# Ledger of designs, part 19: designed miniproteins, single chains

Each design is a single chain, and the fold is of that chain. pLDDT is the mean over its residues in the fold that is shown.

## One batch from the design tools (miniprotein)

Design m636
Fold by ESMFold2-Fast:
Order: sequence, then C-alpha cells, then structure tokens
Structure m636 (fold): chain A 95 residues (1-95)
Amino acid sequence: PTPEQRKTGTLVVLMQLTLDYVTDHALKNLSNDELSELLDKLLDRWQDFMEASKVSFEEGQKKFLETLDWLIDKFKDDPEMVKYLQERKETVRSL
C-alpha cells in the first residue's frame, strides 16, 4: 500500500477499534433502551465516516473527530471513557 493508503487504512482501523471499545463499555454500563439508541447512532456515524473516507483522508479524519467529540459529550460523566476518547483524538490528529 502507498503511504496515503496506509494513512486512510489506519484511520479506518482506529475508528473500528474505537467503536468496539465504546460498544463493549456500553454493553456493561447502559440499559437496553440506551444501548439500542447509542448503537443506532454509532452505525449512522460509522456510515458517514466511511463515505467521507472514500472522498479523502482529511474528510474521514474530520468525521472521526466529530464522532469523538459527540462521544465525549455523551459520556461526559465517565472519566475513564472521556480519557480514552481524548487520547484517541490526539492519535487521530497526529496521523
């Protein structure tokens, strides 16, 4: 793969890992109704991210950062989750 293909591929993998972490955390901590609502919104944001990533790395990065900001607000009362998401933002920005 080219450096640009590796960069976009890394972004996609990081998004997948982030959604897996958030989903696992939500399964342990949220009610069934809250989990269902969160998963529907995560699926929508994943689809928007994938479409943006097909346009450019920069558009994909933008959608990922918007998703992270939304998750930070959603989990604002969970310091461990907020810390994880803030560290993910730094990683995404450094790409």
Scores: mean pLDDT 88

Design m637
Fold by ESMFold2-Fast:
Structure m637 (fold): chain A 100 residues (1-100)
Amino acid sequence: MEENYKIAVAALKEVSKEFEIPEKKVRAIETIAKNRLSLLEDGLLSEKHLSPLPEELKTLISELPEDLRVIALVLADSMQFFEVPLDAQVRFLVLLKEKS
């Protein structure tokens, strides 16, 4: 899990530079995603309690290795919460798939 989270955060940081997402916003996305991931691992939160994602993002997440899907889901949810453009969210999931 920790190694997969590092891969996902690396993809997030790469996309954030490409789309000029402020570093403060990136840190907020990481913090919320990490907290939600912890709650999911503890069984205190279900994936169904996360914000609904566009079908395009759900499709891209389903194409990831199983051990990356939950991490991708919480990061995409956090990116959506901070109003990251859809194109940047798509690019993040594509890069994550390439790194996996």
Scores: mean pLDDT 82

Design m638
Fold by ESMFold2-Fast:
Parts: structure tokens; sequence; C-alpha cells
Structure m638 (fold): chain A 64 residues (1-64)
């Protein structure tokens, strides 16, 4: 089980990823949100996906 700090960091990272991808994850379980984000990432070009990944790494550095 993740620590409360790790869960909070993961949640913030997930919410920001969803925002970058234009995905509404409100009311979704963490698993459903992860699936929606994965589908959105699969629809991006390689360049767009790399940019999102870079921003995610910056968010993890900030919150974790």
Amino acid sequence: MLTPEQLEAARKVREEMARLLGVDVSGLTPEEAAQAITKALASLSDEERDEVVKRMEELQAKYG
C-alpha cells in the first residue's frame, strides 16, 4: 500500500495528466482514470506524447 504522501502525489500527477489531455476524470475510479488517460495518450502523436511525459516527470519531481 502506498503512503498517504505517495497517494497524494500520484493523484495530483494523474489530475494534471488528465488536464493536459483534456480528459474528464471526475467521478472515475483511479483504474478508470488510468484507462482514460492511456487511451488519450494512444491517440497522440509521438511528439505530443513525449511532451506530456516530460511534463509528468516535472510534476513528479515537484510533488514526489
Scores: mean pLDDT 73

Design m639
Fold by ESMFold2-Fast:
Structure m639 (fold): chain A 70 residues (1-70)
Amino acid sequence: SLEERIKKINEVIEKNPEYQATVKEAERLLDKSKELEKQGKWKEAIEVGTEATLLLMQAYLDALEEIRKK
């Protein structure tokens, strides 16, 4: 199920400091994107939010690859 897959991905992220650092950086960028939206800087907010999304996607894909190898 999707819930079980997400749980396994989160477990891989939690045990890997590199993935944890990527998630924290993505959270920082998402917070920055929200602040830019509040300032009316929509283009900059979208650009920063997209960067955060790509970082999260890469971390999840890398975690999935680790699960696949087990």
Scores: mean pLDDT 80

Design m640
Fold by ESMFold2-Fast:
Structure m640 (fold): chain A 94 residues (1-94)
Amino acid sequence: MELLEEARRKEEEFEREARERGAALIRENNEGAISDEEAERLGGEMGLDLARGIEPGRLVPRTARERAVAEELRERGREVEEFVRRAREEAARA
């Protein structure tokens, strides 16, 4: 079965989602006064950092909106991680 391939697709989709959510936050915070290219560059990195969780020395969400996005991304990330874990366990049984 293609479970490992599906797990990889879900990880890639989540990374893309995290990058897009971060870019949207940068655009919102700058009220459109930033280029799409710059927002995607800065926001993509920020979205991935928020998805990985808040660690010492990493990005700390400063606004209620940034905290809400961070929470949504962490919950989504846990769902993807659980799917990937189950897919790897099932593949190991084959």
Scores: mean pLDDT 72

Design m641
Fold by ESMFold2-Fast:
Structure m641 (fold): chain A 56 residues (1-56)
Amino acid sequence: ELTETQKKILDYLKENNWDLSPEVIEEIAKKLNLPVSTVIKRIQEIIKAEAEKLAK
């Protein structure tokens, strides 16, 4: 299960058609008031969770 923060990041990723450019990541970090490093880590966790959901 995704945390509330991970769900918000996932929603922003969907709105940006999964564009993982530095500009999109910076915008997400700014909107959520999180460090860019934290957003990147959360994106990796989301991708892993979605991959596991599709594989199982």
Scores: mean pLDDT 77

Design m642
Fold by ESMFold2-Fast:
Structure m642 (fold): chain A 107 residues (1-107)
Amino acid sequence: SDLERAKALYEADIAADPTNAVSHAGLALAYVRLGKYEEAIKWARKAIELADPNSLVYATALSYLAIAYAKLGKKEEAQRWLDEAEKVSKDNPLVFLLVLEAAKILK
């Protein structure tokens, strides 16, 4: 229920402002948590296109791509996005935890 509500709120935000990178990244996370990894990839890629490359939202969107590809068994793609997220994340604890989540899935 909370994930479906978050999804609906991000969809409404995107309808009001299609350039809102934060809402695109939030929708990608909602899809990751719902187990809808192909949808998560779609929305994370759009968040990356819209976000400032130096922003937290850019780094988290890269991490959501890594998690989604890892969950789909696409290890090469997952590793590529994991490496990119790690380069951008610097010392951010949220991105560090997301990177660890993707790495754990890759075994």
Scores: mean pLDDT 87

Design m643
Fold by ESMFold2-Fast:
Structure m643 (fold): chain A 102 residues (1-102)
Amino acid sequence: MKKIGVVARREVADSTLENAKKLAEEAGAEIVDFATADSPEEMREKARELAKKVDGIIADSPELAQAMREEALKEGAAVVDAGATPEQIKYAIDNKEFVLAP
């Protein structure tokens, strides 16, 4: 089973995690780690650490997904935002790519 990490701002952490659990289940993956951060710098640091442990990362927003894209892909983890479809998440993980919601 593919492993997913979730990164969210503290204010939307609970809603992002619940949505990410649903998306991961439908994509055939499991949530193995969850991190909160409130700045782009902290997001990049957490994304780099998570990317070493997971096949993909779900960010709470397109802006946060973009901010951590380079660091996560460098470690071999895909990045998507919480608006992505299960098919987009599966595609991103299988191809190690960055995908935004339609």
Scores: mean pLDDT 77

Design m644
Fold by ESMFold2-Fast:
Structure m644 (fold): chain A 92 residues (1-92)
Amino acid sequence: VTPEARRLFDQARYALVLARNALYEGDYEMAIDFLKIATEKAVEGARLAGRDDQAAEIESLGNKAIEAIKNKDYKTALDYLEQIEEIIRDML
């Protein structure tokens, strides 16, 4: 993992923490905004790490998490956030 990819993963993980906190606080718009940031940073980091398949999976999971939030399925959204975190941790 390059220092640049690691920095992007660190930023993505921090944004995931903020998204999770926003979900627990009931700020669903803020949760979606942080989740978009987390997904973007994680996808960029994965591509820089040469992990295009993982980048596509992260993007898919991020989109599914946003749809779960919009459908008020917050438990499923939290599960998708955890899956994204696990993929990022495996690339560190």
Scores: mean pLDDT 90

Design m645
Fold by ESMFold2-Fast:
Structure m645 (fold): chain A 108 residues (1-108)
Amino acid sequence: SDKEILDKLMKEVMDALKRAGLDHVSEEEVRKVLEELLKKHPEFMRHVATAKPGSLGRAQLMAQLLGEIGRKLGLSKMERFRLAYEFAKSLGLDEETAAHLALIAASD
């Protein structure tokens, strides 16, 4: 359901923001952005929520989502890079993979 998608992604996004030192962003702001993304890109949001946990594909989808959220929140390119980089490192991914995912989130 939409609520299950939002609740799952909200938890992961808030954890990623905290790890990146971007915890000044409120849960209310993040929820509004996720609700807008679910309305505009429902298939993408479902794909992110249902992709296999721990897979590289899921990590790539999360990097794309974190980039979109960062753009909507007005985060800089460097803040979006840090957001996805710290997320990837939290998954135990190596430096090269973490940097690649960070570049995805930093793209415009």
Scores: mean pLDDT 89

Design m646
Fold by ESMFold2-Fast:
Structure m646 (fold): chain A 72 residues (1-72)
Amino acid sequence: MERIELAGASEELRLSVQTLTAAYERGVSLEELRPDIAQVAAELHKEGARVASVPDRDQALADALRAELARL
């Protein structure tokens, strides 16, 4: 089963990304997830972690995360 893979991330951050992805896959909009996306992006920046690989179904979520990360 393909998931969003992170490089350099803690177990806690991986769990946060999995929780965010599960909400997105259940149909929660990117607009509603905006504060959670910003929080996860801030944690990625703090740890120096990166989004390494993304399944096609999660590309829009990963693009939103990368956009927030680029603002930091």
Scores: mean pLDDT 82

Design m647
Fold by ESMFold2-Fast:
Structure m647 (fold): chain A 81 residues (1-81)
Amino acid sequence: NAEKLQELRDKVLANPHMSKEEALKIAEEVLEIIEKIDPKGAESFRKALEEVLASPDATVQDLVNLIETAVTSILEKIKQE
């Protein structure tokens, strides 16, 4: 699952011009994986995702940044264990 999270993070970073729909689909997949590894981190990610989606001024870059931050945080937790 760590390998899948790295793959998804790399995908959003490599395609900064992706659609908001594509970024959201990746965010949902990241959330599902994080829920299995760190349920508390998943709840924080879900709340942040809901706030971004509720904002009419939210950009695809906001979703990309949120995905990058969430994945990086989880990967660092895995390294510390």
Scores: mean pLDDT 79

Design m648
Fold by ESMFold2-Fast:
Structure m648 (fold): chain A 79 residues (1-79)
Amino acid sequence: SAALEAELERLLARLEELVREAIELKKGTSEEDKKKFQEIMGEIARVAREIARLLGRASPDLRARALARLAEIEREFEA
């Protein structure tokens, strides 16, 4: 459905934003940065779990597109 696709798109966009924040916090050396990094990693885990739940309801085409975008986000984080 259009609503499901829109929800997945919103969650994927949020995941990309959180991953960028995590990458920047990783460069920090302060205890505050370490705490914020742990908080962001927790939020990433929650968003990823919600995406996985919605993927179970998605069409094969939408699922394939979402998985490809997730793979790109994962590569960005691991680089």
Scores: mean pLDDT 86

Design m649
Fold by ESMFold2-Fast:
Structure m649 (fold): chain A 90 residues (1-90)
Amino acid sequence: AEAARINAERRARGERIDAILREVLEEFGVPEEHHETLIRALLTHLSTNPITVENVAEALYSTGLVSRETAERMARLLEEKGLLELLSQP
């Protein structure tokens, strides 16, 4: 019972994270073909770095797919939409 509950919570959290990321990428007009690369780069970077707006922007910019200004604006919008709070949950 508990294992099923934990798995459901992890899936729901993952779905919320994915939904927020995709919404922001779509809002900034990022081509769908680049979504996986940006999401993977972000999640990989934040697995080893503090979950801050600055580190979100750095991760996105490091892909070379978005400008520094775009990465910084995306990072701020992701924070406003609650992404950093969701990523900080155990």
Scores: mean pLDDT 81

Design m650
Fold by ESMFold2-Fast:
Structure m650 (fold): chain A 87 residues (1-87)
Amino acid sequence: SANQQALLAQIRQQVIRANLDMDQIIQVLERAGQIASGPLRDRIAAVVDRIRAGQMSRDQAIQAFFDLAAQMDIAQLQQLIGIIQSI
């Protein structure tokens, strides 16, 4: 939806401005996992595990984060914006 695309654009802009390090990316993903349910929660957990195993660069982790955010509904995206702002 147009609202979903606007929230995704806002999230992208906030992540770029925040210049998150790898520990901060893990914190955002773990909190995102708490608001997600079903298969999306499992996909978030898998990305966190790959980061912790040293299998992803920072740029790959950021791209995986955006790909996961694109799977979120409007309510989850609004909560995710709040999580990013709290880091």
Scores: mean pLDDT 88

Design m651
Fold by ESMFold2-Fast:
Structure m651 (fold): chain A 80 residues (1-80)
Amino acid sequence: PVLYYTEENRKTAEKIAKQLGVESKEMKVEDIPLEVGDIVAFLGEDGTVLRAAIVTEENLEEIKEEFASGKYVGLLVIKA
């Protein structure tokens, strides 16, 4: 699993990734490599999962738009 985050959330996201024992990577939302079948979790400031979804062709763009909203510290991606 990889925790993706944007630059404004770097310190908080890196702390959460270390606590979870997962890799973290700073990336622009449009560049996040989501594939159909991936599982995503939207994380809050304390590392709480606020939303989770399985990536489909229908919801991939919606997932990226939701993450771009600024409500979440990071997007944890678990590859299929």
Scores: mean pLDDT 86

Design m652
Fold by ESMFold2-Fast:
Structure m652 (fold): chain A 89 residues (1-89)
Amino acid sequence: MKKAAEAVREAVVREATAAGLSEEEAERIAEKAAELVEKGNLKEAYDVTREEATAAGLSEQEAERIAEAGVVAALKALGVEVSPESPAA
């Protein structure tokens, strides 16, 4: 799962930084999410990313976007096609 964990880290850092978090805060959140993805726990990675982003001062809506981007990046790295308008089957 190394490729999926790396993809999550990159996506979360990019989105969190774009939303106004510091690079250090974004990396901290991304590292936690990547660790959970490496263990195969995508739901926990989503939940933790959302909680950490909200705790860092982002809105719930922004936190959900960052968490979703991370999970989508992980699934894409694993060869799964994901559409934001249609859940992957």
Scores: mean pLDDT 78

Design m653
Fold by ESMFold2-Fast:
Structure m653 (fold): chain A 72 residues (1-72)
Amino acid sequence: LSEEQREALREAAVREARRLGLSEEVGRTVADSYLSGDPSAAVRLLLEGRISAEQLNALTRAMREEARRLGL
């Protein structure tokens, strides 16, 4: 992925995080976890109670929709 495509996916996650009442930091952390293929950071957010499984699914869906728009 290009830097521009990576940032577009992060922004999609951040927008969905804001819609759900979550912080921008949480949105970016989930996006970076998704983009790296390393679930550790997202799992930590779940274990710490900073995000629910439903919210994580919503952020991942928002990124998948943005990826589809970008032809990925």
Scores: mean pLDDT 86

Design m654
Fold by ESMFold2-Fast:
Parts: C-alpha cells; structure tokens; sequence
Structure m654 (fold): chain A 55 residues (1-55)
C-alpha cells in the first residue's frame, strides 16, 4: 500500500470512528483482527484506540 493510500485509510477510519460509540469501535477492532493481516489489524486498532480515547 502506498503512503498516500495508507493516510487515506487512516483518515477514513477516524471519520467513521467519530460517528460510532466506544462499543461499536471495539467491534470494528475485533472485525479487523479477524479479516485483516496482523500488520493492518495492528494499525487499524491503534487508530481506533486513539479515537476511543478522544471520547
């Protein structure tokens, strides 16, 4: 994945997370762990943890 695609994915995750409850974000983290590569799941979960902390 290019750096630009990675930044876009992170930005989209943050926008989606703003509309979700902490419980819904935890569900997204579990889905990422099941369906994404370990590296991608780790990045997604770090971003989602930051968004939970902002709530």
Amino acid sequence: MSPEERERRIANLREVAKTLSPAEIEALKALAERHESPEDAAEINEVLDEEIAKK
Scores: mean pLDDT 79

Design m655
Fold by ESMFold2-Fast:
Structure m655 (fold): chain A 124 residues (1-124)
Amino acid sequence: SLEEKIKELLLELLDELLSDPLSEPFREPVDLAKYPDWLKKVKNPLSLSEIRNKVESGEIKTVEEFANLLAQMFLDALDFFSPDSEINKNALELHLKFTKLVDEVEEKVKKLEEEYKKKLEEEK
């Protein structure tokens, strides 16, 4: 189905980010013992693993919802961690990479939606 193909594309994007060494600080929830002020500044804390679980469970079904949550995760990191920190620099680099990957996924989804519509018209 179209929904299953979209889910596969979102998981492939997540796997590409998870395979990047720069993603290590964002793979799991932030260590609150190391960063006790994290929850004071971040309203909806997210990690790549938590976003992956939401895609796999079907809580996230669209590229827009997916992109919004990943953008929130990176922007929260950029706001919380010092501009001079490696975590901040890694968040910025991954955010730029993610934005390009999302554009590619949006183009693929548009093509899939057009193919799905054509197939439905051929059955009439």
Scores: mean pLDDT 85

Design m656
Fold by ESMFold2-Fast:
Structure m656 (fold): chain A 118 residues (1-118)
Amino acid sequence: IEKVIKEAKEIFKKELETASKEEIEEAVKKLIDELGDERLKKLSEISKRLLYAGVKALEFIIEKAKKEGFSVGEIREIAKELFEEVKKELEKKNVSEEDKELVLSALSSYYVKLLDEL
């Protein structure tokens, strides 16, 4: 799972650096519909970018888990490492406490939803 953890962090970093504003806005709109949390509209542009990058990395983890037959425990360990990386970047970018809580909450909710669909 260490290899998948590294790959997920690389995807997170890539999306954080390269994702277009249009891709981020479309994905956040879909996430609002999926989670029912309109507060996501209030996120700063950098917080939306971090949320988007986290979502893309989570989707990669779940898709990899389906293909390679990871246990729920292994998926949880990989997701935990990703969430710690997201938290570090949120702190590094000096986003508001409200944005940090909202981004992490949204990622956790989306993770649970993806896991339930597995």
Scores: mean pLDDT 86

Design m657
Fold by ESMFold2-Fast:
Structure m657 (fold): chain A 85 residues (1-85)
Amino acid sequence: SLLEAAVAEAVAEMEPEARRASREEVEGLLLRAMALTVLRAGSEEVRETLALGLARQREGNPDSVSQEALEEARRRLEEEIERLR
């Protein structure tokens, strides 16, 4: 699946750094890895898939995501993408 592939790629990109980082640093590295995955893929589908995944993680509910949580996830991902440009 696109989500499984994107997560695996993002984890692989940051694996050595994640092992030595604090929890907050690991969360920052995960967001950065997601942003890098979107930039590499150049695909709106990948961007939407990762934003949905991020929103689900924050709400703790895998089956439902609020519009506000999804918009916040898109905003955070886009801000990180802009920081990497």
Scores: mean pLDDT 68

Design m658
Fold by ESMFold2-Fast:
Structure m658 (fold): chain A 97 residues (1-97)
Amino acid sequence: MVEITIKVRLPGSASDEEIEKKAQEMIERVRKTAREVGAEVLDISVEPVIEVDGVKYMTWTLRARVPSEQALREILRTMLEGAAEIGLVESVEVRRL
């Protein structure tokens, strides 16, 4: 079992609607990749956008059972690619549970 957390710095020019649309597209892509690699998605959570010192952030957390390290790499890649479409990836944490 793994937990993947990605923190994304949002562009100041992006609307909340554009961010929400990209977030939903990322969730769908992650679910598709998980099915293709035989992983079980337990939870996908997107925290409300927070603002710190005038900079907006979005945090994504995935909890999944992965059958292999390769499956974990494919899921992580899909999450990172989706996050990069939303904004600048500031941090990524992977915890083995």
Scores: mean pLDDT 82

Design m659
Fold by ESMFold2-Fast:
Structure m659 (fold): chain A 113 residues (1-113)
Amino acid sequence: MLLEKARELGRLYAKLVAGEPIDLERYNKLLEEIRKGLGSTHPAVIRKEKELLKAFEEGMNETLDELGVSERVRKLNAFLGLGYLKLYGLDESSSTEDKIAATLTHLLITPLL
C-alpha cells in the first residue's frame, strides 16, 4: 500500500513541477498517509526506505516521460531543487538516490497549501 501511494505521489509531483494542474486535496492526503505509514519524517528514516524511494522515483519518471520532459520542466525542477538540497547537505554533484531521498523528505515535511 505505501509503495503505491509513493508512486502516485511521484506522479502528482511530476505534474506539479511541469506546471500541470493537480488535485491538491489528493496530493496532501497522500503526504499524510505516507507520513502515518512511515511513523517518522526524519531524513535518516526516509533514506532507509529504499523501496519507497524507488516507487516515488518511478512514478515521477513515468509521468515526466508521458509529459515529454521539456526545458521548462528541467528549469523548474532545478530552481526548486537547489534550495532544499542545500538544507540536506547536498549539491548538484550528489547522487541521484540522495537527491530523490531529499526530495521526498522535503515534500513530506512541507505539504502544499
Scores: mean pLDDT 72

Design m660
Fold by ESMFold2-Fast:
Structure m660 (fold): chain A 82 residues (1-82)
Amino acid sequence: AEEIKKEIEELKKRIKELEKEVKELRKELEELKKKVEENPEDRKLVTRYVGTAIRLIGLEFEIELLKERIKKLEEELKKIEE
């Protein structure tokens, strides 16, 4: 029981870290979007925008996987404590 609780806590901490990265990447993506809109012919800006967007999608997907893992662990904990 205690080991599962500790694992849930570690996963929650990881999610908080990833959510902070997502917030930072969203700000970068907004800034890059404005720059791309001002200069759509700039291949370097377009490449950075696309790269940042892909990284954001990857982090959001990782957060969802971690949330699913927590949900499964919480269900296991409930069965042990009931």
Scores: mean pLDDT 84

Design m661
Fold by ESMFold2-Fast:
Structure m661 (fold): chain A 106 residues (1-106)
Amino acid sequence: STASCNFKATDILINAENPEQAAIELVQLYPNSSILNLLEKSGAIKLAEKLASAYKGDLSILPKSSKGTCPITSYPFLDALLKTKNLVKASKIIDLYSVYTVLLSK
C-alpha cells in the first residue's frame, strides 16, 4: 500500500490504450507512488467500472489477495469485475500490478 500506487497513475492506467506501457512511464514520473492503495478508495471503483464494461471472462484465473496487499487484486476490485466478465483488460491490469511492484521494489 505504498510505493506502487498513485492517484494520477490510476487515471492514466484506466484511460491508457496500453496500460503496461503507461505503468512503466508512471514509475519514472512517480517512483514512490500508491496506485494500488488508491484503487481501494474511489479510484478502485472507477477502475473496476471502466474494466467491468470490457471484462467478459472467467475471473477464477486471476491472482487474488485480500490481506496485506494493495486493492488491485483485492476482493472489492475483483468483486466489481466479477459482475462483468472480461479477462482482457483486467488481466493486463493484474500483470501491471506484478510488474509495477517489482520495478518499485528494486
Scores: mean pLDDT 42

Design m662
Fold by ESMFold2-Fast:
Structure m662 (fold): chain A 100 residues (1-100)
Amino acid sequence: MPSLEELKEELERLSKELAELLEKGKPTRDQVLEFLERVIEILEQAVKLLPDNEELRLLLESAKRLKERLEEGADPVEIAQQLEGLIALALTILDEILKK
């Protein structure tokens, strides 16, 4: 299982890639779904490392709900923008944990 620091680095890369995708054009549903699956996997691993962290569990639930909305026909651009905000919150939480 990766370290918390490795999970943060992977989220930082995904955040940059998603921001670049949104800046250059409208992402496809399949592209947004791929980002969501990767973010969910990272958050599941973070929750396993930090089972008492309620904020990370709530972010994982939110990411899973975004995936459900995308699968139900929500606009990929809207979901991608919400995912970008979710990744930013996750990075803030991981930064605070790693400072300790």
Scores: mean pLDDT 85

Design m663
Fold by ESMFold2-Fast:
Structure m663 (fold): chain A 78 residues (1-78)
Amino acid sequence: KPLLSFEEIKKEVQSKVPVAILEQLDDSTVIIEVGTVKIKVNTVTGEKEVLESGGDPAGLGKAINAANIIEELVKKAK
């Protein structure tokens, strides 16, 4: 019954990582941007892939945290 919408994912991530920018590429894919760092997340499987890590470890850490939040939401599928 509870389906995760892009808006629900975006609100949850931005409440915890407000600097994260989320873009929906398709019905099952979201891109997270923190500075120059980009991570692709599958909203059906929760699988994440780092597309661009940049030279910023702090930005990478924040982007990974945002991706982990999405992964947990997907697994809770709740």
Scores: mean pLDDT 77

Design m664
Fold by ESMFold2-Fast:
Structure m664 (fold): chain A 90 residues (1-90)
Amino acid sequence: SLEEARKKLAELAKELAELARKKAEGKISDEEVKEKTDKIIEEARKIAEEEPSLKTQAEAIIELAESLKTSDPSQAEAIAEAAERLAEQL
């Protein structure tokens, strides 16, 4: 359902925010960031395919996740805040 898909996107955004916080704090390796962001991207793409009305929100999560892979700590903090706001809006 659309409600369940929105809830799943909110959970992905929350997971991305947590990853970004850990990266900003130096508590996660680049390899772990890559593995976890790749999974978030794959799940967000699947939701966009199943619920086209959520494509814009799913693409926002994908963009933030891709950005996190190459971010420095201050950029990671900004990504965490953006992902947290996106989760609240979903």
Scores: mean pLDDT 87

Design m665
Fold by ESMFold2-Fast:
Formats: structure tokens, C-alpha cells, sequence
Structure m665 (fold): chain A 95 residues (1-95)
């Protein structure tokens, strides 16, 4: 899978995770967050730009905080933050 394909899949799964969390399905949301984290770890193996790598690492850290969260409101906030981080990665990769 290319870097672009990994990013597209991560964006899709994160949106599904946010929808699951909004529906109160935290088990599904956390499963999807684990899958997004694995995709971001694979992106780190392919990405050579140190600025893009730093944002990917920050996104992974945000997702780790989401997985550790026991507060539904905090989980949703962290998923929104991760979404903003993925959007920044896309902006940098496409420029």
C-alpha cells in the first residue's frame, strides 16, 4: 500500500471511529482507532520528510491517548484532534 493509500484508509477509519463513538459504541471506536494507529505506524516506515514524520508521530500519540481514555467526551475530543492532525498530514503530502 502506498503512503497516499495508507493516509486515505486512515482518514476513512478515523471517520468511522468518530461515528461509532458518537453512537456510544466505544468498543468499535477503539478497535478502529487501533487500526488507524497501525496505518500511521506503516506511514512512518515510508515517509522520509522529518516535518511530516513529526505530525504522524503526534497523531499516533493522540490516538494512544484516545485508547487509554475512559471518558467518552475526552475520547471524542481526541478523535477530533486526530482528524485535524490527519488533515495537516494530507496538506503537507499534497504540497
Amino acid sequence: MSLEELLEEAERLLLEALRAANAGDYATAKQLVREVRELLERMLELEEDPEIREIIKKAIETLEQALASTDPAELRRLLLAAGAELKEIRRMVEE
Scores: mean pLDDT 88

Design m666
Fold by ESMFold2-Fast:
Structure m666 (fold): chain A 75 residues (1-75)
Amino acid sequence: MSDQQLQQQAQQLIAQVRASTDPFEAVDLLRQAQALINQISDEQVRQQLLDQLDDAGGTIDLSPELLARMIAEQA
């Protein structure tokens, strides 16, 4: 899969995160988007998509336990 294809798929998943009304579905979509973004070799594109994903994630009503687990996975 090319960086361009990964970018397109990640953008689609980010849009789905923003459109989701179910926080569990949104978290699953967010993790899928993050996994795709992490495969992108272009650092600038990766940073831009991660920023967009973080903004989208900030709109989700997540439990403290889910937030803590997501943060731990980044460390």
Scores: mean pLDDT 73

Design m667
Fold by ESMFold2-Fast:
Structure m667 (fold): chain A 82 residues (1-82)
Amino acid sequence: MRQAVVEATLAVLQGAVYYLERLAEKHPEDKELLEKVLRELEGIREQLEEILPELSPEMQKRAEETLERIEELIERIKELLA
């Protein structure tokens, strides 16, 4: 991918993660919504892992921090669904 497109993709994915985190926090009782959020987070994780080798070292660090955030959020949602 062109560098600008990869950087834009990272920014969009980071924004999506923050939105999904807030959505899960606002609706901890909505199991159907939480299951949908979980599926979206898994898709975002896959997309981040795909673009990771195309990023600069500085941007890779940001992507890795976002991946850690996704894993934390997935575990929290799984706890809410239990």
Scores: mean pLDDT 83

Design m668
Fold by ESMFold2-Fast:
Structure m668 (fold): chain A 77 residues (1-77)
Amino acid sequence: SYLERRRQWEAENLTPEQRALRERFEALARQLGTARGLAIAQEAVEAVHPEAPKTEAEVLEALEIAIAALEAALAAE
């Protein structure tokens, strides 16, 4: 499946820290509803990084921004 292929790629290419942040992001997005969670995360990330993340540091920063936005949205519900 797409998720299995993505998890395999992540295991091969991401650090343990990146994987932990990615899992946290996915869990929060599911709690809000995946489509809504992804929309909130995308809006928050694009406000800081209008271009797609290009470096490992930018990917980590984008994940942290997305997680913070999703946590704030859940607290408001």
Scores: mean pLDDT 74

